# Designed miniproteins, single chains, continued (3), part 18

Each design is a single chain, and the fold is of that chain. pLDDT is the mean over its residues in the fold that is shown.

## One batch from the design tools (miniprotein)

Design m8590
Fold by ESMFold2-Fast:
Structure m8590 (fold): chain A 119 residues (1-119)
Amino acid sequence: MLPELLKLYEEILEEIKENKEELEKLYETLPEESKKILEEAIRLYKEKLEELQKIAKDLEEGKITPDLPTALAILVGILSGEIEGTNKLFTKLVNLIKENGPGEWPLILKMMLKKLEES
């Protein structure tokens, strides 16, 4: 599973590189709530990586349901290889984000990855 996740991450990064201007234009159309989710997810990823690793383990074991910014930060951590991920954890995160996140969650994920690459 991890090699397939790395391939997905590389494909997403390539799409970001090819469509930078369109992604920036789409980001400007996002609701303020979605922008705040993105900013909090980036903050958690940069500042709370060790806590995110613990939350990821608890989520996989069914002990906790994280909020959307935390779920996005863990997902990015798995895709980037900073957080240890399993197929079970990845599936739980994607389903959680799909069920509880805005319809624009794929755009939020791409913008988060773009901003992290540029920083």
Scores: mean pLDDT 77

Design m8591
Fold by ESMFold2-Fast:
Structure m8591 (fold): chain A 80 residues (1-80)
Amino acid sequence: SMEEKKKQEIYDEILKIVEDAVERLKNATPEERRRILTEFALKLREINVPDSIITKILQLLSDPNVTLEELKEFIKKMIK
């Protein structure tokens, strides 16, 4: 119960950061994209997401063929 609540809390926090990044990236220039992705990585580090997971999420965010739904599924699997 307590562990499941902690996992859900972390998942919800990561999703908020991801959804914000996705919205900001929609019409971003290449310079803006680099800044947004850097800020995104820092936010995930601040909530103690492992660097290996941050790297994988950044790769998915940089892929124009990845949907928000697919990204959410990937994050859910990584927090398991």
Scores: mean pLDDT 80

Design m8592
Fold by ESMFold2-Fast:
Structure m8592 (fold): chain A 82 residues (1-82)
Amino acid sequence: SPAEELLAEARRIYDEAKPQLTPEQQATVDRLLARAEANPESEDGLRALRAMLEIIKKYTTDPEVKARADELIARVDELLAA
């Protein structure tokens, strides 16, 4: 599904950004990721996915990671609007 594809890419982005996040930020993202994985096509799952991408985007210093996170956020917003 589109939601499962977004989740897979978000997981890849998180793995790349993880060293730049504090342990507390990582714990927050891990909880949001678990919520997204529980039901990736649900409104709650999509909102959790969006929230984790916003955290990654905020705290990463890599402009490529920021751009990829921003693109995924836009795609999550399209799914939430549908």
Scores: mean pLDDT 87

Design m8593
Fold by ESMFold2-Fast:
Structure m8593 (fold): chain A 92 residues (1-92)
Amino acid sequence: MTPEEIERYLEEARERYARATDPREKAMALMGMAGAYLAQGDTKKAAELLKEAADLLLSVDPDSPIAYMVLAQAYKLQGDLEKAAELLAKAA
């Protein structure tokens, strides 16, 4: 993606998050923003957003496999491979 495409996508994702009333819709917007920050090389910001998304998904479904997969990706981005593996086991 070009820098302009990433910035536009981030703006659109922030607007979706602001308009969302459903925790799942908010989580999807946060995951989209995390993907855009990853494309910019901002792994720290991406990991923070993925953790927020996972928390929202777990608030709707405490046993959500998707939430644990998203959380595992956040820890992987932070270099915590042991925690990521533990979370992936919970998703299975």
Scores: mean pLDDT 83

Design m8594
Fold by ESMFold2-Fast:
Structure m8594 (fold): chain A 102 residues (1-102)
Amino acid sequence: MTVLKALRAKEVTPESAREGGVTLVAGRAEVASALMIRYGPELSEVAAKMRGIEKATIEVLLDMGVEEVPRVLGVDRAVAQARRDATVAGSRELAKHMARYR
């Protein structure tokens, strides 16, 4: 709820708050796909685990945000490295991907 109020006040944008922005832009089922788009090009292990996740776990991932997902799935080290690389080179590029996958 705090994130939604911050977005309305323009204190945070969907592009900078990917976990919040993903929830607003994509439906529940498509949030999992958005997570795989962010990690999938570098980490097929995340994609494999996402396919085997229980429905209840998907809702936890939505609440925890994209950065906490690697810890829950047990791929924290590899995803942390990929995330840092993507943050430097792909922040605007990721926003374009989110626009394509409505």
Scores: mean pLDDT 45

Design m8595
Fold by ESMFold2-Fast:
Structure m8595 (fold): chain A 94 residues (1-94)
Amino acid sequence: SDAEDIARIRAAAEAAGLHVLGYSVTTLPDGTRIYTVVLSERPARLGPGSTLGLKPRKLRADELVIREGTYADGSRVLLLVGTPEQILAALEAL
Protein backbone atom coordinates (compact mmCIF):
# COMPACT_ATOMS: atom_id res chain seq x y z
CA SER A 1 0.00 0.00 0.00
CA ASP A 2 1.05 3.64 -0.44
CA ALA A 3 1.21 4.09 3.35
CA GLU A 4 3.52 1.07 3.74
CA ASP A 5 5.72 2.22 0.85
CA ILE A 6 6.16 5.75 2.25
CA ALA A 7 6.86 4.34 5.74
CA ARG A 8 9.69 2.23 4.28
CA ILE A 9 11.01 5.22 2.32
CA ARG A 10 10.98 7.38 5.49
CA ALA A 11 12.83 4.68 7.47
CA ALA A 12 15.46 4.27 4.72
CA ALA A 13 15.91 8.05 4.48
CA GLU A 14 16.40 8.35 8.26
CA ALA A 15 19.01 5.55 8.13
CA ALA A 16 20.84 7.63 5.45
CA GLY A 17 20.74 10.78 7.65
CA LEU A 18 18.07 12.48 5.53
CA HIS A 19 14.63 13.86 6.32
CA VAL A 20 11.58 13.54 4.07
CA LEU A 21 10.37 17.12 3.54
CA GLY A 22 7.48 16.03 1.38
CA TYR A 23 6.25 13.54 -1.18
CA SER A 24 3.60 13.08 -3.85
CA VAL A 25 2.32 10.01 -5.66
CA THR A 26 1.24 9.85 -9.31
CA THR A 27 -0.57 6.77 -10.62
CA LEU A 28 0.10 5.89 -14.27
CA PRO A 29 -2.74 4.45 -16.43
CA ASP A 30 -1.35 0.91 -15.91
CA GLY A 31 -1.60 1.32 -12.10
CA THR A 32 2.15 1.94 -11.54
CA ARG A 33 2.85 4.29 -8.60
CA ILE A 34 5.48 6.98 -9.19
CA TYR A 35 6.73 8.72 -6.05
CA THR A 36 8.34 12.15 -5.98
CA VAL A 37 10.24 12.46 -2.69
CA VAL A 38 12.09 15.54 -1.46
CA LEU A 39 14.89 14.80 1.03
CA SER A 40 17.06 17.23 3.00
CA GLU A 41 19.94 17.19 5.48
CA ARG A 42 18.57 20.20 7.43
CA PRO A 43 14.76 20.60 7.17
CA ALA A 44 14.54 22.69 10.37
CA ARG A 45 16.53 25.50 8.65
CA LEU A 46 14.16 25.71 5.68
CA GLY A 47 11.20 28.03 5.50
CA PRO A 48 8.65 29.44 3.07
CA GLY A 49 10.30 30.22 -0.28
CA SER A 50 12.92 27.46 -0.03
CA THR A 51 12.82 25.82 -3.47
CA LEU A 52 14.90 23.50 -5.64
CA GLY A 53 13.96 25.06 -8.99
CA LEU A 54 13.06 21.56 -10.15
CA LYS A 55 10.79 21.15 -13.18
CA PRO A 56 8.39 18.19 -13.20
CA ARG A 57 8.56 15.94 -16.27
CA LYS A 58 6.87 12.79 -17.53
CA LEU A 59 8.77 9.66 -16.50
CA ARG A 60 8.70 5.98 -17.41
CA ALA A 61 7.94 3.52 -14.59
CA ASP A 62 11.42 2.00 -15.04
CA GLU A 63 13.24 5.36 -14.73
CA LEU A 64 14.66 6.58 -11.44
CA VAL A 65 15.49 10.30 -11.43
CA ILE A 66 18.00 11.60 -8.91
CA ARG A 67 18.52 15.35 -8.69
CA GLU A 68 20.66 17.18 -6.18
CA GLY A 69 20.57 20.82 -5.17
CA THR A 70 21.39 23.21 -2.37
CA TYR A 71 19.25 25.70 -0.49
CA ALA A 72 20.46 29.27 0.10
CA ASP A 73 21.94 28.17 3.46
CA GLY A 74 24.17 25.58 1.71
CA SER A 75 22.30 22.50 3.01
CA ARG A 76 21.96 19.62 0.54
CA VAL A 77 18.66 18.49 -0.90
CA LEU A 78 17.80 15.49 -3.06
CA LEU A 79 14.82 14.82 -5.32
CA LEU A 80 14.07 11.17 -6.06
CA VAL A 81 11.41 10.24 -8.62
CA GLY A 82 10.53 6.62 -9.30
CA THR A 83 8.76 3.52 -8.05
CA PRO A 84 9.00 2.69 -4.32
CA GLU A 85 11.44 -0.12 -5.14
CA GLN A 86 13.74 2.23 -7.12
CA ILE A 87 13.69 4.87 -4.36
CA LEU A 88 14.41 2.29 -1.64
CA ALA A 89 17.33 0.86 -3.66
CA ALA A 90 18.76 4.37 -4.17
CA LEU A 91 18.50 5.22 -0.43
CA GLU A 92 20.05 1.85 0.56
CA ALA A 93 23.00 2.63 -1.76
CA LEU A 94 23.67 5.94 0.05
Scores: mean pLDDT 69

Design m8596
Fold by ESMFold2-Fast:
Structure m8596 (fold): chain A 67 residues (1-67)
Amino acid sequence: SAAAELAAMKELYAAILRHEMESVGMPEEETERYIARIHAATSLEELVAVAQEIGREVRARYPLPVP
């Protein structure tokens, strides 16, 4: 179902984001704010857009390469 797919993608993106943010030394409070934005998405389209925007913001603020 679309709901199950959305839930699975939110967990995947949240896991990837936690790993990358930990790698750049982002504070836990800030990481949780980004994770909340992922969980607030109500559709797959919105989730992808939010994930891309978070990625752009993180790269702009932490311009070090993350492996």
Scores: mean pLDDT 80

Design m8597
Fold by ESMFold2-Fast:
Structure m8597 (fold): chain A 80 residues (1-80)
Amino acid sequence: SSADLADAVLDHYDELVRQISERAGLSPEQARAGLSALLRKALAGPASDEELLDAIMKEAGLSREQAQATLDAAREAAAA
């Protein structure tokens, strides 16, 4: 759920920044921008994966592949 994603991002923020930077080839600043966009959209209410990806791409200026890596890392954390 969107609440589970938001909680995972908040609880694991520094670790997610590191993982996304390493896996997606992003700077820490780009990874933070992606996670911040994801968090804002998730906190605004229920959102589909496509809506979350669109928010990350639009707000953080990331490619679809980079946005997907950001979402995947946050979902992995939420599932743990």
Scores: mean pLDDT 84

Design m8598
Fold by ESMFold2-Fast:
Structure m8598 (fold): chain A 70 residues (1-70)
Amino acid sequence: MFTLEIGGVKLEIDEYTEDAALQAVADWMRQHTGVEVEIEGEKLTLVKGSDAQAQYAEGLAAEALEKIRK
């Protein structure tokens, strides 16, 4: 388990990969906000929630990918 700290939240990932980081963002949104998103490449697609919540998830995903790519 690896921990990414972004935007004041802590994400736990099983592998230090971009796919795992995006999945961790999706899981965090589901657990803490009730928003559901699907991973489509480097993009999160809104399944359930508001456009504002989707934008927040995209921001977290961008920060997570930045940390993985360092």
Scores: mean pLDDT 77

Design m8599
Fold by ESMFold2-Fast:
Formats: sequence, C-alpha cells, structure tokens
Structure m8599 (fold): chain A 74 residues (1-74)
Amino acid sequence: MEEELAPLSPELKEFVKEKMEELGLPEEIAVRIALKLNEVAQSLKLSDEQFKALLTKELEETKRNLEEYLKRLS
C-alpha cells in the first residue's frame, strides 16, 4: 500500500489510510480510487484540502454502493 500511494504526500497517504479504516473499505479499492483521484487532482492543480474532500466523497459513495451490493447477496 505505501509504495502504491507513492505519488501522494505523507499527509495524504495517512489520510487515505485513516479513511479506509474508518469506512471499512478493502485496501485494493481504496488505493485505486485514491490514485485515480490523484491524477485528476494533479491535472486540475487541486489543493490537499480539495483532494481530501473529493476523496472522502468518492470513498463514501463507494462504501454505499458496496453495502447495497452485499444486501442483494443476502
């Protein structure tokens, strides 16, 4: 995980880890979302705070989608 998040600053890496743990998301999913959003953030020259806000929204939406999917399998 740390090497996969290498494009992110140490602060942003820690934020991703904290949000992943808080939301109970699989590491693979959280890392993929973080890296994709980092590419977008770099292209748009977003601040770290803007990146954190965008990442939070995307991870929360992904969690809701996974919870809905799991309910359908029950």
Scores: mean pLDDT 77

Design m8600
Fold by ESMFold2-Fast:
Structure m8600 (fold): chain A 74 residues (1-74)
Amino acid sequence: SALTAATRQVSAAIAAAGRQAAELEQVDPVRGWQLAADTLRDAADRLTAVGAPETAVQAARLGAADLEARAAAA
């Protein structure tokens, strides 16, 4: 179903963002968080393009905003 596909996309995007942050956080945490935020914004755009529920899109955008706030606070 479209809902199942959207859920898998969000989960994959969160996993990718977490891995990206973990890989770079040991060297440059601010850059790691910024790239993870970019990954989640790309995921939100892709979810929008496939007509995913706004709730799924918002989850990705909120995750990106959280990561950007961490980068800005560092």
Scores: mean pLDDT 77

Design m8601
Fold by ESMFold2-Fast:
Structure m8601 (fold): chain A 96 residues (1-96)
Amino acid sequence: PKLLEEGKKNLETEEGQKKAEKARELIEEARRKVREAKKAYDQGDKERAIKLAEEAMRLAEEAIRLAREVSDLELEIEASVVLLEAAVLLSIIKEE
């Protein structure tokens, strides 16, 4: 299929490799922010927990964008999982 060949070509380019590396860095940063948000929530710092969860969502969304540009489905899935975790956490924190 043409889409698989394009994905491989994009990852094999220097630009594609840099975008994939940036996506991985953003995923790791987003995961770190989710952990920090959970810790802040456990400590009763609701305002900090909300801010960190929202930052994690922004980082994950950027990682999804970069993963799509290089057609890396695994990176897109990983970033999407982190986005979902951050969104669920934010929903829990805002629940009355």
Scores: mean pLDDT 83

Design m8602
Fold by ESMFold2-Fast:
Structure m8602 (fold): chain A 58 residues (1-58)
Amino acid sequence: SAEEAARAAFAATKITTHTVTDELGQPMPTRSVSAAPAELSDEARELWARLLAEEVAA
């Protein structure tokens, strides 16, 4: 199912934090998400994106 595919993709997704330099040369902490599963249907991809947004926002 789309939910099953989205949850499996979310479990395999890695969220990392790194420091990016802004336009003025100041360090700024930034979060990034690695690996977007290319094989997901549009519905599963939407559910996966919502799971990632929830995790990143928390």
Scores: mean pLDDT 69

Design m8603
Fold by ESMFold2-Fast:
Structure m8603 (fold): chain A 67 residues (1-67)
Amino acid sequence: MTEEELRLASASYVLNKEELEKLFAKNPEEAAKHKALWEEIEKLVKEVPPSEEDIARVREEIERSRA
């Protein structure tokens, strides 16, 4: 992945962490599938923390998908 892709993934993780925790409580089988992936993303977030601009870009993409 490019550094930009890593930053966007980190921003997505930060924005969706609370929603994912709620989803995992509701769907334990789905939680198990994503646990390894989100643990790896969490490590990347520490190495490549998202900027305010990266978070804004991910937020725009979420809004666009809803429209």
Scores: mean pLDDT 69

Design m8604
Fold by ESMFold2-Fast:
Structure m8604 (fold): chain A 93 residues (1-93)
Amino acid sequence: SALEEELREKARELEKKAREAIKNGDLETALLYIEGLLALAQEALSRGLLETARYILERAIKLAEELVKKFPDDERAKELLEEGKEKLKELEA
């Protein structure tokens, strides 16, 4: 659907911006965009778009894993990773 395509496109933009922030060492900006991906996944879930939600959550988790590796002492990065994993697990149950 057009909505699914739009949500996936928004997810790709957020992923690109998060990845650029991680590469540049911009922790605060990376956290903002990963939180944005989790919010977008929640929007997909609220609309019953389970495959789109999974697609977005998998991207958020991968970015959060990269952020935790780059900033291993940042608790917020670890919390985002665990939130993403929990939401994905609930979706697959």
Scores: mean pLDDT 88

Design m8605
Fold by ESMFold2-Fast:
Structure m8605 (fold): chain A 65 residues (1-65)
Amino acid sequence: GGGRVTVYDATEEQRRKASEVGAKVLAENPELTGEAAAQAIADALRELGLEVEAEGGEGANLVVR
């Protein structure tokens, strides 16, 4: 298992944007792992007006539902 960020009620355009922003956050903060990486991604996505949930673990995964 790894850290997970779940995005709820997203359109296809919002899902694409979420993936882009998540990748950018990880690229800008390569030292962040697990819960810290998931939290950084979740915070960036919330600034876009998306409903997101971050869960702890090793690594970080983005899930859109």
Scores: mean pLDDT 71

Design m8606
Fold by ESMFold2-Fast:
Structure m8606 (fold): chain A 74 residues (1-74)
Amino acid sequence: SREEIERQNIETLEEVLKTSEPDLSPEELALVRETLERFKNAEDPREEGRSLSEEELAALRKAFALYSRKQRAA
């Protein structure tokens, strides 16, 4: 959910990106990286999470789904 993403810290998001990177398209990778950069530059990352676009949310949700799948497979 949007609220779940808003509560993630930057280190968790970077780990999700690193794990999911090989299975994301270049466009999805760019969206996730841009979203991480926005969080790093935000005064309040939680508030920044509330301003995410639907495309950014979709890319993050896919990255989390891939991360969860790989954790179960390991």
Scores: mean pLDDT 69

Design m8607
Fold by ESMFold2-Fast:
Structure m8607 (fold): chain A 87 residues (1-87)
Amino acid sequence: MNEEKENLKKKLDEMKTVLDRLEAAAQRLGNTELLARIQELRKEIDKLSKEIDNATTQDELNSIKRKFDELEQKLRELERELVRAAI
């Protein structure tokens, strides 16, 4: 369990690094809608990080993994939209 928590937190930190790059790019493009969506995703990542710290059961970790997958999908969508906006 503790190793799974550590791995999930490392992945969330990687997602935050990607968001920092997307935020800088969205600012450069002046895309306020993408900036708002990036900020919302950042808040969800912060909430999930706290849920990881508080998880005490495997069922809680499985729920967190599902939420993590949803956040990864949202991040991928933001990356795709940013690429379209930059072209």
Scores: mean pLDDT 83

Design m8608
Fold by ESMFold2-Fast:
Structure m8608 (fold): chain A 54 residues (1-54)
Amino acid sequence: MTPDQFFHERALDIFNNYTNPYKSKFEDLGFTSAEQIAALDPAVLGRLVRSLLR
């Protein structure tokens, strides 16, 4: 699995888990659905997920 694919899968898991505190951070950034997150450029998504997991 490439790093970009790994972060893409993790971001979808975060958004689909309503108990995950990072879901609210994605919603604050304007994401209202998992499909919007899936449509992001993998490099942008990877950077975003790294920022949230610090």
Scores: mean pLDDT 63

Design m8609
Fold by ESMFold2-Fast:
Structure m8609 (fold): chain A 68 residues (1-68)
Amino acid sequence: SEELEKIKKLNEVVREVVAEARAHPDWTDEQLRAWAREKLDKELPDISEEEKERYVDFVVRTVRALRA
């Protein structure tokens, strides 16, 4: 189903961004946002710009929580 594929790809993006953030503890929020946006554009090209920004915000907040 579309919903399962979207969730699967979103989980892949979250996993990749978290792994990259852990490999680069020196990266700023802006750099993490840019990386997350790039991955979302690759994995979920059909989502709206508003959805992409919400997902970027979610991923960055999650990474920040893990770093605290």
Scores: mean pLDDT 77

Design m8610
Fold by ESMFold2-Fast:
Structure m8610 (fold): chain A 94 residues (1-94)
Amino acid sequence: MKLMPELTDEDIANMLAKIPELQKEAPVIPQELFDKLRKAIENKDYIAILETLKEMVEVIMEKLREEGKMTPEDEAAYQEYLKKIEELIEKLKK
């Protein structure tokens, strides 16, 4: 079974449509990372998409820690999400 099939034009359109919502919900994330994500999606570069998502999560985590808003539950959830992204990147490179 394929670990990740080629993105269809519909998948790309759906992902791009979600970016403005993510920008409103996570204003802490720099515009440059959203631009990087958009380009990775348009290029169907699955590894670049996952690496950019990882960078975005790390920015959110750092901001929450700086503001003293990081709960132990949130820390665990973000770490689990990062682990899943890293596992997917490793599988795609094999």
Scores: mean pLDDT 73

Design m8611
Fold by ESMFold2-Fast:
Structure m8611 (fold): chain A 91 residues (1-91)
Amino acid sequence: MLKLEVKQEGNTVIVTVETLSDVDHVAIVIKTEDGPIQVFTYELPKGGRVEVRVEVEKSTKVTASAYAFTREGGAITAQLAAEKTIDVKAV
């Protein structure tokens, strides 16, 4: 349903999500060990791509979760489509 890539460039974590199927919308959830949970929501067509950048000041684990929301018969269903955790080392 979704393709998820997570990369580190310096102190920036770059999360890329691409839609492989028709979805109503996508939510990207980014969590660090000691930081607030950040949520980004996008309406993307099939084959659409979005990139989210998050700055980290300390070495930490970063978990990026991509949720696909689909609409059928007036109901919206959320599904965890992809998740990745990386160990980030601050520069």
Scores: mean pLDDT 81

Design m8612
Fold by ESMFold2-Fast:
Structure m8612 (fold): chain A 61 residues (1-61)
Amino acid sequence: DPVELERTRLEHERVKEIDALRAELKAQGYSDAEIDAKVKEHDAELTARIDRRLAELERQM
């Protein structure tokens, strides 16, 4: 299923992007609370982008 393959790929990219963001914010001296807040906001945006991409792919099938 192309949608399931794309979902798996995007979920792997999401994990890597969140891990990279956490590392970057920690290196910049943000507190754990600030990192958690920023990561939560970015994760919500990534979720919206993934949902939109998968919906677009479903429409093309």
Scores: mean pLDDT 83

Design m8613
Fold by ESMFold2-Fast:
Parts: C-alpha cells; structure tokens; sequence
Structure m8613 (fold): chain A 73 residues (1-73)
C-alpha cells in the first residue's frame, strides 16, 4: 500500500534526520491526503509523524498529532 509505505519512509527519515524541514514536509503530505478526502492515509502519515516525535522526546507534540490521526478515523 503506497500510503503505508510512505508513512514508514517518513518515520525512518525523521528518525535519522529530525530536522524542522523534514517534519514540515511530512505534515504537508498528511494535509495533502486530507485535501484529497483520503482521511485514512492522512491519519497514517500523522501517526508516523507522532511516532517519530515521541522517539525524539517531543511527547506533547506527538500526542497532538496522534489526536489528529484519531479524528480522521
């Protein structure tokens, strides 16, 4: 599945390079899915972003993105 693969790629990239640019790029991908009406795939990308943030100790921001993903389901 393209979105599942993309979410995993985003997670791996953010683990290796947790730059603001990479987080912004990932969030724009999730918003792109939302605009297309693809709520499930948007949620997958937001979950990947949240997981990467949690691994870097950004627990409050990670919780915010997890809630966003839950709202889309």
Amino acid sequence: EEAERLAEEIYEKLLKDPSASNFVAASLIAVGYEVEGDRENAARVFDALAKALEEHGETELAQSYRRKAEELR
Scores: mean pLDDT 78

Design m8614
Fold by ESMFold2-Fast:
Structure m8614 (fold): chain A 81 residues (1-81)
Amino acid sequence: ALSPEERLALFERRLAELVRELEAQGIVLSDEQENVLLRVYLILADTHDVAAALAFLDEEAARHPEWRAILDRVRAILEET
């Protein structure tokens, strides 16, 4: 099994890959969307608790259904971590 530090590094790498894919498609994240992704990363970095990060992400997705496509991809990365 991966250590909490290895899981955080894997999440960071996969999140960076997602952002690069979106940029290659001409999709630019808003400051608000970038802040949500940063908060997910900081929750993982501080707590090493995937469930806490998922709960935060689900709350933001409920507030912003228009971001569902992007946040569902972040959720999948987090679940694979």
Scores: mean pLDDT 83

Design m8615
Fold by ESMFold2-Fast:
Structure m8615 (fold): chain A 67 residues (1-67)
Amino acid sequence: SEREKKNQEIREKILDLIAEKKEIPGVSLEQLQRILAGAIRNPSPAQISALAKALGVSRGTLLSFLK
């Protein structure tokens, strides 16, 4: 489905950020790894906005991925 393709795209972008050790303001490398594992602690609205911007996706798309 389109949602599954978008979720896979987000996962791949997060993996790229981890591989390149690119820092996101307010989001640590450990938090990125936890997001991929589905074991995230509740991220703040500011962290969601920063991560969505870094991944080039909408905040709503990222929130759907994190459900």
Scores: mean pLDDT 75

Design m8616
Fold by ESMFold2-Fast:
Structure m8616 (fold): chain A 99 residues (1-99)
Amino acid sequence: SPALEEFERLVQEILGLLQEIARRAYEKNDLETVQLVQEIADLLGQAVEAVRAGKTAEALKLLEQARKLIEKLKPHIPEDVYNRLVSLLTEMEGLVKSM
């Protein structure tokens, strides 16, 4: 599905940003931010599997949980990075709602 391929591309982009956040946090010994990033990545992985299974309502709930954890990242990351994460997540939510 073109919508699934686009969703997976957005997930890969957000995971790349999360990996960079985790790398910088690890260098600062900010283990709380590293754990938060791991939890967000796990939720996004579950959302991909939910979308692949056609479970769009489950995928939206997982993305809502990811959004709440991304909000907790806000004080730990640059504003431009935070805004990009929120933008990507909003695009992902829109795609799932269109499926």
Scores: mean pLDDT 91

Design m8617
Fold by ESMFold2-Fast:
Structure m8617 (fold): chain A 109 residues (1-109)
Amino acid sequence: SEKIDEVIEVDDIKKKGVELVKKGEKRNILLIGKDGEKALVKDGEVSFLSEESKKGEELLKELFGDDVEDAFKTRLDGREVLVAYVKGKRYVYLLEDGKPVELLNEQPS
């Protein structure tokens, strides 16, 4: 079940997540950090969720700088991919843990 019992905004998502797990938290709690980082506390474990929208913008800046025309995250065969359009070309990167690990496709527009 992905049901959230409570949402808590915190400055340090890692510290709060570990604290709740150590205290034996039984509820499903979504933690939101100052920069929009997210973590889920569930079944005695803390899982750090990918910052899908913000990491998309940061990946664009790192890969293409000011030449990016558009970009978005999507799924291809159940895997997360970043699609970017730069100077009329389309780039598709495979993502692992929110990082580009492989260029799958480069096509002229």
Scores: mean pLDDT 64

Design m8618
Fold by ESMFold2-Fast:
Structure m8618 (fold): chain A 68 residues (1-68)
Amino acid sequence: RPEENVRRLLEKAKELIDTHPDDVEALKQALEIFREALRLAEKYGLSPDLVEEARQGIEKAEELIKKL
């Protein structure tokens, strides 16, 4: 269940960035979702791939927000 939840969060956050890359509110929402995904992945000791995807998503969202 935690792994499934993290995968859904990662998909939702990626969708927000892909559809709204210039919308600061959407990017902030994606950033919060990636942070929650990372927290859950670390809390439940999920696979390194999920942890890495969440970390990469955080970096990308922060970079996009900084450009705006």
Scores: mean pLDDT 83

Design m8619
Fold by ESMFold2-Fast:
Structure m8619 (fold): chain A 69 residues (1-69)
Amino acid sequence: SIQQSIDNARDDFRRSTDDQFDTTVRNSIDVYGLTQEQTGQVIGDLLREGVITDEQAVRMGRILRQYSS
């Protein structure tokens, strides 16, 4: 289900090191099948929960914008 894919992506982000976030963003779309918007919501949720920093969220958002076409 979509919710399981979202949960799997969130779990993958929580286990990722800083240098792995580019790959984790790409895998959310390419492996887990999330939309750009769904991946952005996951990143936003993790930022609000304090799992990632503002700097990490900005960097991941830039990677995510590469998928806008």
Scores: mean pLDDT 80

Design m8620
Fold by ESMFold2-Fast:
Structure m8620 (fold): chain A 77 residues (1-77)
Amino acid sequence: MSLKEIQEQALAQIDKLVAQMKKEVSDPEVLAAFEKEAERIKKKIEDPNISPLEITNEMFRLLAISVEAYLKEKLAK
């Protein structure tokens, strides 16, 4: 309900997604690139001036990147 609660929930979801990607992606370069992008998005979400809509947009961006990384892993095998 508060912006802080939305930020905390979003950060928790990012951490869960990173943990899942570590299990699914065996390529260290692909995983490192994903983790770097996740950290950039986390920093944006931690901005006290961020809007809930911006949090939503950044979360969709991260999901798109995770799908791309997952497909690269599966198509390489």
Scores: mean pLDDT 80

Design m8621
Fold by ESMFold2-Fast:
Structure m8621 (fold): chain A 99 residues (1-99)
Amino acid sequence: MITLTASPASLTVKVGQDATITVTVSGETDEPVTIKAKAYDAETGKLVAESEPVTVKPGQTATITLKNLTKPGTYVVEVTGWSKDGIARSAPVTVTVTA
């Protein structure tokens, strides 16, 4: 089973600034893990931004970047990792976008 730890648990960015999240992958598999982040508007639940996928092996750290955060608000970021051996999610990351 793979486990994802996303850091920081919350961050603040300005409108138009990229949000960067570090993801640590742990597990007893040698299978590559593909990691992707999706940002949802906390009020509406709408998908607002999606990261490019990054592929790493367990024991490695990935840097995930969310772009196109152009509207002030609070966003819940879901970080999902998947491999042939299974799927895992981190705890959600809260991104606050300020003007």
Scores: mean pLDDT 82

Design m8622
Fold by ESMFold2-Fast:
Structure m8622 (fold): chain A 85 residues (1-85)
Amino acid sequence: MEMVEEAIKLAETLTEEQLRELERVASDKRDIQILTLARGYKAGLSREDIEKLAEMIETGLPLSVLPPEALEKLRAYYEELKAAA
């Protein structure tokens, strides 16, 4: 829950350029995950999409549990989050 709230706050507070600068210096897995979620939200993902991505990463659920329509939308962000984990 805190990760989702922090990601949304960053997306609403920072520009795309500022988010990219933070990604360049981020070395902590949690920071990278929060920034990935923030970029997703800023790119047009809903709050529910961001909450689902955070839940899946925390629980280790595979992408295959999502319906096909959600897979196309969330795949790229899920792969980035999993790479950071």
Scores: mean pLDDT 75

Design m8623
Fold by ESMFold2-Fast:
Structure m8623 (fold): chain A 80 residues (1-80)
Amino acid sequence: SSIEEAVRVPERLLREGERLAEAGRLEEALATYEEAVRVAQRYLELARRSAPQELIDRLEELLRRAERARAEARARLEAA
């Protein structure tokens, strides 16, 4: 269902961002991490209304990971 996609989509975006960052494509990695943050935030807002706590916890962890990755990619771009 679309609810099960709530975790898979941010996880996929995080993996793609990591791949781009490893390739030195930091601007694209940053944009991908920013999308991961937006998607995780949207699904978390929806999940908090009616989803199991386990899904909420997983989305909160994914959001924290995406925010950290975004910050690190931004810092690397500023250092370049």
Scores: mean pLDDT 84

Design m8624
Fold by ESMFold2-Fast:
Structure m8624 (fold): chain A 63 residues (1-63)
Amino acid sequence: MAEVSEEELERAERREEISRLISEYLEQGKLTPEQVVEAREAAAKAESLEEAREIIEEVVAKA
């Protein structure tokens, strides 16, 4: 049997972590509001937390 509910929880936790990281960079003035949207969308397409984090960091570095 597939544990679909656990996969949904993992996805929710990943999005919360991404949101937290983006908020921290925003508070530090390293991201603009437009870049927050782009970083979130790109990170949401990532298959893992590590990949999502790298995408966010890359957006910050190119800002």
Scores: mean pLDDT 73

